# Designed miniproteins, single chains, continued (3): the designs that were tried, part 44

Each design is a single chain, and the fold is of that chain. pLDDT is the mean over its residues in the fold that is shown.

## One batch from the design tools (miniprotein)

Design m9495
Fold by ESMFold2-Fast:
Structure m9495 (fold): chain A 79 residues (1-79)
Amino acid sequence: MVTEEDGKLLLEAVRAVREGRLDEAEELISKLSEEMKELGRKLVEAVRAGDYATAAELIASLPEVLAPYRAELLSLVAP
């Protein structure tokens, strides 16, 4: 079940990747709900690769329960 905790974990994981804390990002992704782990891994991988277009598309595709986190996540993947 996707929860607002998944939104917090995604924000921290993206920040960790942006700061070069890759091990911490992987740990945060491992704490996501099962439904969110695949999307979380893809998002982290896109940010690591500097593929901000893919990262933005993944953020836009987030479930509506995570809509409050969408704007902040997008700000973290802006150039």
Scores: mean pLDDT 81

Design m9496
Fold by ESMFold2-Fast:
Structure m9496 (fold): chain A 96 residues (1-96)
Amino acid sequence: MEELLEKIVEAVKNKDFESLEKYARELKSLIKDPKEAAYLIAKELIKNNLFLTEEEQKLLAEIFGISVETVRKAYKKALEEEIEEGVKELKEAVLK
């Protein structure tokens, strides 16, 4: 699973939509909850300073059989978690 997430990150980074579709379909076969699959992809992309374009959001929604809104919510959740972690680290560094 971690290797699939890494390949998905590389596909997004290189704008390789064919590889993104292939690896997202493989991830769907491993994860029963499509919302969890979308969240894991979003979390890994954000850790690598990547974001989902509207085209990529639509592609993932179609592959996982969920709404584009659900993909966006998964991305927003992952982004908010990353921002909170960054703010926490910055606050600790400044207030020492």
Scores: mean pLDDT 77

Design m9497
Fold by ESMFold2-Fast:
Structure m9497 (fold): chain A 80 residues (1-80)
Amino acid sequence: SSLLEEAKRQAEALVEAVKAGDEAAARRHADILGRLVSQLSAEEAMEVGRYLKELMEKAGLSEEQKERAQRLAAGGVARA
């Protein structure tokens, strides 16, 4: 799915922004991600969530940064 691939790109951008401390970029990417995830099947949405967790581990995010990324992503979905 092209929507699934775009959601994965937004998840990557969200993790990068959180690691960089770029609050504005993190919020923007989280909101785009939420809108895309709201259009995916439940299975594809779960795949994006799993991918986000893998990205946070690979990027070496702190526990605080991981919590922030997850909270932003959840907020983006809630606002979609």
Scores: mean pLDDT 87

Design m9498
Fold by ESMFold2-Fast:
Structure m9498 (fold): chain A 78 residues (1-78)
Amino acid sequence: ADELVKKLIESIKELIKLSEELVKRSKDDITVGMLRIIISVSNIMLKNKDKIASYSPEKLKEELASVERLIDLVKEIG
């Protein structure tokens, strides 16, 4: 459980970092808009770390898989 919480938090931080770097380089308004939404939602998740710590192991795995898919999508855009 604690290891999954740490992995999820680190993956969210990576998603924010990658999205912020891509926002600096992108000239496409639609892409920038989508990335800013991803950054905003990800920052809200980090502010609610207590809720993440309360997640079941199954929910932590599902959330981690979702964040990892978003990281892959951001990498494909960049």
Scores: mean pLDDT 83

Design m9499
Fold by ESMFold2-Fast:
Structure m9499 (fold): chain A 100 residues (1-100)
Amino acid sequence: MTREDVEAEVEKLLAKNNNPKIAELALKLAEALEAGDKEKFEEYAIELVKELLRAQLEKRGLTEEYIESALEGAKRISEEAGIKEIPEAVKKVIEEKLEE
């Protein structure tokens, strides 16, 4: 994954989500990637995915189709970013919303 790829994904996220916390996390993620700080990159990537999922659940509600889509998306992001914790983080957000 290149810096240009991350910047393009950050721009897509900012265009789709008018949420300042998501924007801040996306910028921190890009900075960590540029610095080669793998630990911070993983931390911010996990937090960004959790916040994106929370924002989407608030807008769409929790449906079976969306749960399946979110879990599949988490696997894809995990594979692309090399962060194994992303699917578990997504699952926890879904479980928290179901218990709400």
Scores: mean pLDDT 71

Design m9500
Fold by ESMFold2-Fast:
Structure m9500 (fold): chain A 85 residues (1-85)
Amino acid sequence: MLSPEVQAAVDRLAAEADRIMAELREKLGDSPEYVRALEEIVRVMREAVDRIEKVYKETGDPAEMQKVVDEAVERLREIAERALA
């Protein structure tokens, strides 16, 4: 089970991912482009959750966890921009 601090960071990332996925769904529908973007987003999200947990265990610093969230959000935005191009 995730610690409350890790869960809060994961929840922030998940909220941003949900927003991006909703926009992609609206613009791309059930297209192959949407499916590819969704698969890449899921992969980034899994990697980010693992990194958040590791950073928290190593540093205990919420700011370091927030850097991981911010980096993951930027990667998600790049995926969305590529899919919409």
Scores: mean pLDDT 83

Design m9501
Fold by ESMFold2-Fast:
Structure m9501 (fold): chain A 65 residues (1-65)
Amino acid sequence: GEENAKAAEEAARKAAGGGFAAGEADGEEAGAGAQYGTGAGSATGRGERAREAGEAAGRAALERG
């Protein structure tokens, strides 16, 4: 049972730290992109990044499995 408690604690800490940083960065990135008017550029860039992210996620899932 302790492994579950330890995993939950680490997950909570990572979520708290990562969530805080990710939330701040995500807000800043969205705001900056919108203000700069890079909607079209962001759309095309996100499409390509989504594809690469999918490949990386698939690789990570296989390595973790």
Scores: mean pLDDT 51

Design m9502
Fold by ESMFold2-Fast:
Structure m9502 (fold): chain A 139 residues (1-139)
Amino acid sequence: SSDLDALLSEANAALSQLSASVKAAEDAVYKKGDVKAGAGHFLSATSAANQLTESASRLKDLITSASDDDREKVRANLRSLLSQLTELKTRADEVGKKLLELAKKDPEWLDLVESAVKLLKHALDEALTTLSDAISAAS
């Protein structure tokens, strides 16, 4: 359906924004040692992860009344998104550790960094759970 296609498009766009923000955080942290910029990109990644959760939740609600063909298409797309999100979570965890190490050496941004890391971890865990639930609903 057009509504399912629109929500899949929104979910893919949110994942693309999340991926771009994680990459920007990696570049800020690993190439520049820019703690403030790294934290800012983590907050942007949190917003993208929350958008992905919202789209996946709405897909879960609509998929129960969809055709078998639409359910299989959505399930395949959601499985791809889940795989990509799992990889992004691993990368976010790695850059988050480095960001915290850098912030501890220059404590001006430590509180911002600790908050940004915790917020992103929570948002990614929620997105992973919601995508898994949506896949189950599409089965």
Scores: mean pLDDT 91

Design m9503
Fold by ESMFold2-Fast:
Structure m9503 (fold): chain A 123 residues (1-123)
Amino acid sequence: MAELRAVGRELLAEGGAILMTEPVSVIEERFGLTFEKVGEIVDGILAAGTENGGLIDLDRLVEILRANGITRVVIVGTGPHVRVLADYLRQEGFTVSVLTLDALLADPSLALELMRQGDVDAT
């Protein structure tokens, strides 16, 4: 999706990133994105989901975000892992918004709007 990449690049320019909690294979299938590994950032989009339905190590994730100057994140996903991730990143000093995968698929620009609004959940 060219629109998602454009939104992701705009977020990155403003110190933001989209965190995908779905497995890399699901993200590649649904959005036509290509990632070499979990934890990679492509056009402001970070692959945080593992193939076993888990997440990247949270300390490693924070290291990657800080190394890229990211201060604001939009977490994409549902369920208890998303809530744990959001609370952890907020505790580490990030501004966090949460968006469902279905909402992102319907309108990728919602990620940019939520990031600019701050700590807002749109689920």
Scores: mean pLDDT 77

Design m9504
Fold by ESMFold2-Fast:
Structure m9504 (fold): chain A 72 residues (1-72)
Amino acid sequence: MFQEAVDRLAEALERAAGQLSNPKARTLLLQAARAYREGDFQKANEYLNQAKSLLTPEERAILEQAVAEAAA
């Protein structure tokens, strides 16, 4: 149950990473997805916040949509 939600979030982050132009932001989102799957939510949030700091407003919207879809 909880693992399914985590896997959905990780998949959403991986798909969002593919839509980003900044290679560093892409790498950080992929690291966040991996950390979520490993149950390291603190490390995942650190990577996610670092990725967000590198994003344009348009790219942030893509990430926020991906997270919202995973939460639904």
Scores: mean pLDDT 80

Design m9505
Fold by ESMFold2-Fast:
Structure m9505 (fold): chain A 89 residues (1-89)
Amino acid sequence: SMEEVQSKEDKAIELYKQGKKEEAARLVLEMILRGQITPIFEKVLKEMEKKYGLEIGVGITLLRNNMPLPKSVVDAVVEIIKKYEEAKK
């Protein structure tokens, strides 16, 4: 449901604020892979695609293969989480 999708996005923000950056990044990449994102999150992704589209693509590929995420991918997803939190205000 829409509420469940929003709850996962809020959980990603919470994980990031707790310093659990890799867990936050993995949750976001899984939501993107499943197409389970809100319109606000999708807008943020489109705005940030020019800068971080490659890191997101790499991150999704690594996630699908149960591989660890490099710092560059985690950092890129954290910047997207920050923009999403700003967009929700």
Scores: mean pLDDT 85

Design m9506
Fold by ESMFold2-Fast:
Structure m9506 (fold): chain A 73 residues (1-73)
Amino acid sequence: VRELLVQFRLALAGHDFAAALAALRRLETESLSPATRADLRRLGLQAVENVPADAKSSEEDRAALREALLRFA
């Protein structure tokens, strides 16, 4: 779990939304507390909304991550 959390945060920091989505999919199968799930959802949505114009992530990957985060509650 900790490794997946680190991977998710690193992917968000690098604006690699495909990698972030992959990590989130794995975290969806873990027994996380509601508070932890809420924190991950908030952090992910913040990263998706504040992406720099020069970020290499596609709009499709960004949209897919946003949809997954909205369902992650």
Scores: mean pLDDT 73

Design m9507
Fold by ESMFold2-Fast:
Structure m9507 (fold): chain A 85 residues (1-85)
Amino acid sequence: DDMRRQIAARIRAGLSRIPGTYDVRVRVGRDSLFVSARTAPGREQQAADALMQIAQGLGLTDPQIRTGDRSIYARIPIPADFQLP
């Protein structure tokens, strides 16, 4: 729980530093984090690439990221091998 919230906070902070990315939201799920953000026009891939780099920097190797119209969405699986609920 605390680890997932710490990861969520780092993702939120990292994405919020990317120019043209706003309304960053991170929801903590049981086995995954769910990320959404709005982007400036044409910045969707930049935001997606930044999220991938942030997640990989945290040791998360399987972020599932998609771009939409002026938006990004992601599901980031959290390994089950840290703590039972």
Scores: mean pLDDT 80

Design m9508
Fold by ESMFold2-Fast:
Structure m9508 (fold): chain A 68 residues (1-68)
Amino acid sequence: MPVDEEAIEAIAKALREAGIPEEHIEKLVELLRRTGDLDRALMELSFELPNELVEKIARVALEALEKL
């Protein structure tokens, strides 16, 4: 799923509101800017974070994108 800067900002805001630690938000934002794609960014994030946390991040990010 392609993401632009507006989508990245919406995702970051939603993750902060969901109580995701800022360290994990910053890492996801870095991956999103590098890959330009949510699915690829989440795949790369899954090598660094527990599956349960990645699943929570994915749900919040997808919900944020649906509101754009």
Scores: mean pLDDT 84

Design m9509
Fold by ESMFold2-Fast:
Structure m9509 (fold): chain A 96 residues (1-96)
Amino acid sequence: EEKEKELEKLREEFQKQADATYQRINDEVEKLKKEGKFEEAKNLVDTYIALVQIEIVVLSKDDSEENKIRLEVLQQLYDRLTSIKKEIDKEIEKAK
């Protein structure tokens, strides 16, 4: 009972942190795009994708319920960052 409630709060907190991280990255990407700095925007997103992938690999070594929640949140963040990268790649291709 209490443990289930703690896991729900943990998921909400991790999701809030991931959403805040995504928002910061997206805001910086949009700023760089407005300045025509598409390669810098791509490098920024690639760096965060690499960091998220490293964290996923580390967390995947432990099968705890907490790590399972962290992995789900990080996999969603990875997908969202990959979508931003695809949009940047499309804008770079259009600029050629």
Scores: mean pLDDT 84

Design m9510
Fold by ESMFold2-Fast:
Structure m9510 (fold): chain A 56 residues (1-56)
Amino acid sequence: MVGEKVVAIDKKNPKLRIEGTVVEVKPDGTVLLRLDEDGRISAEVDLKDYELKPLP
């Protein structure tokens, strides 16, 4: 869960992927990801719209 490195895959377009580390999971199904490649950028993904898969 929190601290896990994941890929978020857009359910409408599986070619759109966001890789990051889970920093927060909200009760409404929103997940906050830290995008480590850019070092300072976070993205919020809705589990309704995105599938999260663990990265190896």
Scores: mean pLDDT 74

Design m9511
Fold by ESMFold2-Fast:
Structure m9511 (fold): chain A 60 residues (1-60)
Amino acid sequence: GAMAARLQAAKDLFAQTGLSPEELEARLVEIGFTPEQARAIAEAKNDVERAKLLQEALAA
């Protein structure tokens, strides 16, 4: 479904090296996350917090 596609696209994006937080935010918005969700995920302090925020965004 659409949620599974967004999760996979976000994971693929997180695996890329050299993306700035601003570029990551922009790409997450392109995938279909809200600007608020995308910013929170891009600004996450570590991979655990990022995964939690991603799960919460997909559950909303």
Scores: mean pLDDT 78

Design m9512
Fold by ESMFold2-Fast:
Structure m9512 (fold): chain A 69 residues (1-69)
Amino acid sequence: SDAEAFVALAREVMMELVKAGDVETAERVQKLAIRGLLTGDLAGALREMARVLEEAGHLELAQRLREAA
């Protein structure tokens, strides 16, 4: 399902941020992912998460989220 794919992608991105030592950005991504699931606006959540990642300098992770939106 779209929701299952969304959760898997968000989890993978959060894991990569934690491995990179950027726990603050991982927490921001988690909050946006939860909001997306609660509202059903998964595409909107992906775009917001991508913007947060770009601001933090995680351009490759941001591009992955944009491609999924």
Scores: mean pLDDT 88

Design m9513
Fold by ESMFold2-Fast:
Structure m9513 (fold): chain A 76 residues (1-76)
Amino acid sequence: MVPQGTGTVEGFGKSKGEDGKLHLRFTVTDADGRQHVHEQTRKISSKADEGITLQGTVRLVDGVPHFESLSSKVTE
């Protein structure tokens, strides 16, 4: 069965200069009702991305995560 599912995304951005990375964690529920936790890292290139918390939704299509409706919030 093709892995398809929808879920929620949570992430936070911290930069250490060029080595800074945005850490995303998302949970997807597949067609069998099983929950899978996935983690992904992305490079942060801007100081405006530091301390940002992301929330949104994700959809798996053929095992590939497609992120939808990401919102950002600065944490104080």
Scores: mean pLDDT 58

Design m9514
Fold by ESMFold2-Fast:
Structure m9514 (fold): chain A 69 residues (1-69)
Amino acid sequence: MTDEEIDRIADLLVDQFGLSRETARKVARAAIEHLDKSIEEAADFLVKEFGVSREAARAAYVLAKYYSQ
């Protein structure tokens, strides 16, 4: 996945959940790194690591999976 695709995921997370651009980029990258896990396992990690809402964590996973296809 390219840095440009990570930026697209981050832009959507900023727009939908009000995350800072830097936090959104970190969450997007971490979601991509956890696509080998279930959505709930990835979401649990993202909530714990970044303090984002479960809704934002699940959205990041879905977006990362979409751009990886």
Scores: mean pLDDT 84

Design m9515
Fold by ESMFold2-Fast:
Structure m9515 (fold): chain A 70 residues (1-70)
Amino acid sequence: MEEEAREKIERAAKIVAELMALAPDVPEDPEERERLERELLPKVEEAEKLIAELKALGKEEEVKKAILEA
């Protein structure tokens, strides 16, 4: 159980870190932006799902810390 929670925390933190790293480089071209948003939507949804599951397990503070340390 703890190992499974740890893997979810690491996965969520990695996805959020990847999304944050891309934020400064968002294209100004509407077509390129729409393509990027479409490509990133599954990652955003996966991160939100993992964070919600971790909150249900009482691991919210641990996932926040992992995101900040990533």
Scores: mean pLDDT 74

Design m9516
Fold by ESMFold2-Fast:
Structure m9516 (fold): chain A 86 residues (1-86)
Amino acid sequence: SMEEERIRELLLERVREEAERLVAAGLVSEEEAARGVAEVERLLTEDEEAWRELLEVLGVRSPEELEEKLKELEKKRKKLEEELKK
């Protein structure tokens, strides 16, 4: 569906952004980040079963719902990073 295609595009954009952040933070190399992004892209575009499972786990039906959940996950990640720095 068009909504699923938009969700897939948004997920790939966010994965690329996170990969860039991890490289900038020195947590992964550029090569490792590129491989990770490529593998996620392959799974989302070529593995229909993995894509369906991901949609069910996320529980989203629109790009707007996904964006809201991604913001919540970012908030949880930031909180975890702050705790780990202590």
Scores: mean pLDDT 76

Design m9517
Fold by ESMFold2-Fast:
Structure m9517 (fold): chain A 125 residues (1-125)
Amino acid sequence: MEREERLREFIRELMRRILEAIRALPDAEPFRFLPDYEAMGLPDYPEIVPNPVSLDIIEERVRNGEITTLEELEAELETMYENVRRYYPKGSALELAAEAVWARARELLRRAREEYERKRRELES
């Protein structure tokens, strides 16, 4: 239906805007791409982090239609944060950066849910 198509297009645009805003944060720099853990001297990274994810991978999954809801986007961003907490020491600069990114992501997701509900109501005839 046209309404369903408009809502799907709108949610995809919301997710794109969220990811672009997060990616632009200085604290997001370490998380834009998967670390070259071997070159960084972290050869145990794949053993400790079973579901490695970065912003570029999440962006690709949104583009490919693998992530279609705000809830799925939230889960992927939370996984990225939890991966940092699993691997890096508590209180490390990377954990603090990941906490800042995750806090901003949650704020943007909250606003996006409100925008989605407004759009949904607008499209109710």
Scores: mean pLDDT 86

Design m9518
Fold by ESMFold2-Fast:
Structure m9518 (fold): chain A 79 residues (1-79)
Amino acid sequence: NAYEKLKEEIEKIARDIVESTEDPAIGAVAATMQAVGLAIEAELRGELTPEQSKELANYGFKIATELAEEKERRRALEA
């Protein structure tokens, strides 16, 4: 299922980008842009409906934001 595979891909990419980016806010933006790009490309290939593409883009934004907030919280506790 293309939707589930892309959802897993978005989760992995978001985690990798946020953890590897020093500024959590920049990490969240970069991860969100990658998720949006993956969803749009899949929609253009006919693998996703427009609704599914929008849902995955929103999911990418949500997970990227949550991961960045958690990283910021960890940094605050270690400072």
Scores: mean pLDDT 84

Design m9519
Fold by ESMFold2-Fast:
Structure m9519 (fold): chain A 65 residues (1-65)
Amino acid sequence: MLGLESVRNTAYGIAKALGLDDKQAEEVAKRAEEVYLEVSKTESGGVARIKAIEEAYKLAKELAK
């Protein structure tokens, strides 16, 4: 699905922008995917995207400490 790919790519990009390596960026992208799929069960794609990116950014900041 295009929405899922966009969320993964955005999360990966955020992680790389914060200085994380490819392994950590993939971990952040995977977290975004998991949150997007979970929230998409009950919420709109827009809400799922926002929630996924928020959780990805939180993880990326934790890894970039």
Scores: mean pLDDT 83

Design m9520
Fold by ESMFold2-Fast:
Structure m9520 (fold): chain A 70 residues (1-70)
Amino acid sequence: DELRKRLAEAEEELRRLLEEDPSLADSPHVKFARGALASARAALDAAEPNEASARTAIDLAFGHLRLARE
């Protein structure tokens, strides 16, 4: 549940970033963040959720979102 909340926060951060600057959609960091978020969701939605993989992917997504703002 905490990981799903953190995933939702990362997804909302990406949404706000692209709302403020739609041109960032083609940024490598935004593309990597999207991939990481998809991996986190897949890990949590699996029949046996992989929380460690989800946590790592969420952290990577937040890192790439910070770099995209630079």
Scores: mean pLDDT 83

Design m9521
Fold by ESMFold2-Fast:
Structure m9521 (fold): chain A 63 residues (1-63)
Amino acid sequence: SAAARRQARLEARVDLIYDQAERSKDPVSQEMLIRTMESLKEQMDADSQAKVDELIEKIKKKL
């Protein structure tokens, strides 16, 4: 469905941003990427939002 394709695109974008945050050693850049992930999360379903929250927490543990 169109909704499933939109969801997949949002998830792929979150994965790219997460990878960028994992590679970054700059706390300011990591915080900006977390904010971007939070914005994308608002457009996702509840299951995907929970997954994004878990990824954000993994980044925060490295700040």
Scores: mean pLDDT 81

Design m9522
Fold by ESMFold2-Fast:
Structure m9522 (fold): chain A 81 residues (1-81)
Amino acid sequence: KLEEAAELAKKYAETGDEKAGEEASLLIAEEAAERAGLPPLDVASAEELEEWLAAHRDDPSFRPLLEALKEAIAEVAKLVE
């Protein structure tokens, strides 16, 4: 899952394929939700994900999700290196 996200992120960086970048972001969000014990986020695009994060950033019930997102992003960055 995060390995797939890393491959998609790498493809986006190398080719400019915006769909690959979107798919990578959604896989990272899905993994973070799973780690936080939440159902999959009701987001279908990177834009919707960004709006969702902005709306919920100050909600303490979503703090575990935000921490899991930070960790998943760091793991994908390590896999791309």
Scores: mean pLDDT 73

Design m9523
Fold by ESMFold2-Fast:
Structure m9523 (fold): chain A 91 residues (1-91)
Amino acid sequence: MMREKVIERIKKVLEAIKTGEITEEQEKALAGLTKIINNGHEEIEKLLREAKLLALEGKLTEEDIEEFARKMAELLTEEDMEILINSEPLK
């Protein structure tokens, strides 16, 4: 399902934030997601900031990652999610 794929991608990005290391592919995914967010999804930016704060405190758990990823995915339309999964995020 599209939502599960988006959640998985976001979870991988959040896990990279928690560990402090990120692959080039995860950087592209994060950049693409951020581009989509900046097109009118400021609430996703708030969730991302909260996740980063938890990571800085060493409190970002796998359960938190799951919840943040799900909430972020719910803020995207089904069309946005389909584009994100099936297309390159940036030009």
Scores: mean pLDDT 69

Design m9524
Fold by ESMFold2-Fast:
Structure m9524 (fold): chain A 75 residues (1-75)
Amino acid sequence: SAQDLINQAKKLFDQALEALKAGKYDEAQKLFQQAVDLLNQALQIAQQQNDTDTVQQATNLFQDGAIRASQIEAE
């Protein structure tokens, strides 16, 4: 389901941020890309089903991930 994809993406974002903090940039990049791919799939499914709540959840998670990644890169 779209919700399962969102939950998986959230876990991958958390793992990517921990890899970034540890200086494992290649691993972090791979995990971020996997999370983004899952979110795009979830958005596509939710949009086809007119599930605005799931679309909002996916959008919020994407924004959260982008903000956190930017904060790490800026520091």
Scores: mean pLDDT 77

Design m9525
Fold by ESMFold2-Fast:
Structure m9525 (fold): chain A 92 residues (1-92)
Amino acid sequence: SLDELAEKLKEIIKELEKLLPALKAGDEAAIQRFRELLGQVSAILSEVVPLLPEDKQQQILELVGQIQEAIQQKDYESVIEKLKEIAKIIEE
């Protein structure tokens, strides 16, 4: 269900928040775990997006674009913030 997928996304976000100090410090193990967690996010979004109305699909696609830009800038705080916004959109 959408609620179950949103809960999975929120658990990933919690893990990312715990990783944030290590990510900011450039810890290689934390960066590898971050990439693994982003892979899990991608899998969740591939299941969620087709189940949502068009307006929510467009909002999530815009946020995904912003997340991709934040990853290139190593702006891990913005990645987490945008993922939280995606979770809220799914729950609404």
Scores: mean pLDDT 88

Design m9526
Fold by ESMFold2-Fast:
Structure m9526 (fold): chain A 81 residues (1-81)
Amino acid sequence: MVEELSEEELERLLKAGLALEAKALLQGLHSDDEEHRERALEKMKELGWTEEQLEEIVRENAEVAREVFAELGVTLHADIG
């Protein structure tokens, strides 16, 4: 049987993915590795996102991301937002 994802399930997955990408970019910005910081800045510039907007995306989608990652068996060792 092909399991059809509901519109709500697709939205949750998209929000979780967006939060993960935003968190990865924030971690890159605060990395001790200059190359990681430069790559994060370049990606943010390409996407038109500021650090504040990334933090907002993580905060707004933190609960949904946490629920989705728990359902997928992913363990998060830090608070998201």
Scores: mean pLDDT 73

Design m9527
Fold by ESMFold2-Fast:
Structure m9527 (fold): chain A 99 residues (1-99)
Amino acid sequence: FIEELRRRAEEEGDVDKALAEGYERLAEEARREGRDVAAAVAYLMAARADPSREEEGLPRAAEALGVPVEELRRMLEESPNSQALLDRLEELVAARAPE
């Protein structure tokens, strides 16, 4: 799952809107499969590509990951690009449990 997100992050450029839609679809698929952590990561990647998605995605991601919304918002703001955000999310997920 993380490999799919990394591939999409590498494809970013002038297609941020389409990339955000792709991440949101991955989040919805993961959520339907009961993969809450994977869904949270995908919601954060969508918010990185399109900030307008933060309002809906951040609370869901925070609940699934068990971290404050403020921490996830800081992570989004401090990550210079989608790749850096994904690397930080991989560290957070790996520290808890592999999924």
Scores: mean pLDDT 70

Design m9528
Fold by ESMFold2-Fast:
Structure m9528 (fold): chain A 97 residues (1-97)
Amino acid sequence: MELEEIKKKLEELLEKAKNSKDEEERIEYLTEAFKLYKEAPEEYKEEIKEKLKELLMTLLGLSEEEAEFIIEMIEAADGTEEELRQIASALVVLAEA
């Protein structure tokens, strides 16, 4: 997948998470977005990171500090779907506060 395709899919996933009425669907979309970032080619990671930060702030209403915290959690995770789901669940709680 090319850089622009990854950025577009990331935006689509976060928009679906924002617009989902089901908490479990929201968690699934966020988990997929985090997995997409985690699995991105190293050469694209910095630009995808900036796009993810932008989307967390603009679509989910996070502060810059909150968005950076979520990204740090994703980077520290083992990359397993279970750990990414836990981060997504925490983000849903944070975004509702």
Scores: mean pLDDT 81

Design m9529
Fold by ESMFold2-Fast:
Structure m9529 (fold): chain A 68 residues (1-68)
Amino acid sequence: MSPEVQRIRTFLLALARHALSEGAPPEVVLAALRELIDSLVAQGRISEAEARELLAEVEREIARLTAE
């Protein structure tokens, strides 16, 4: 990943962790982060392939933090 994509990844994961710790529902957190990732693609800041990888990693982190 590029340094910019790595920074975006770190930010998105931190945002997910913070929102979940504040009691936000996982589905709301995922929807908000998906919208952010889609916005970055629309702005040409990341590719569709990078967006897919970031979304998959966000989904994995949310699943990990909400596991029983």
Scores: mean pLDDT 82

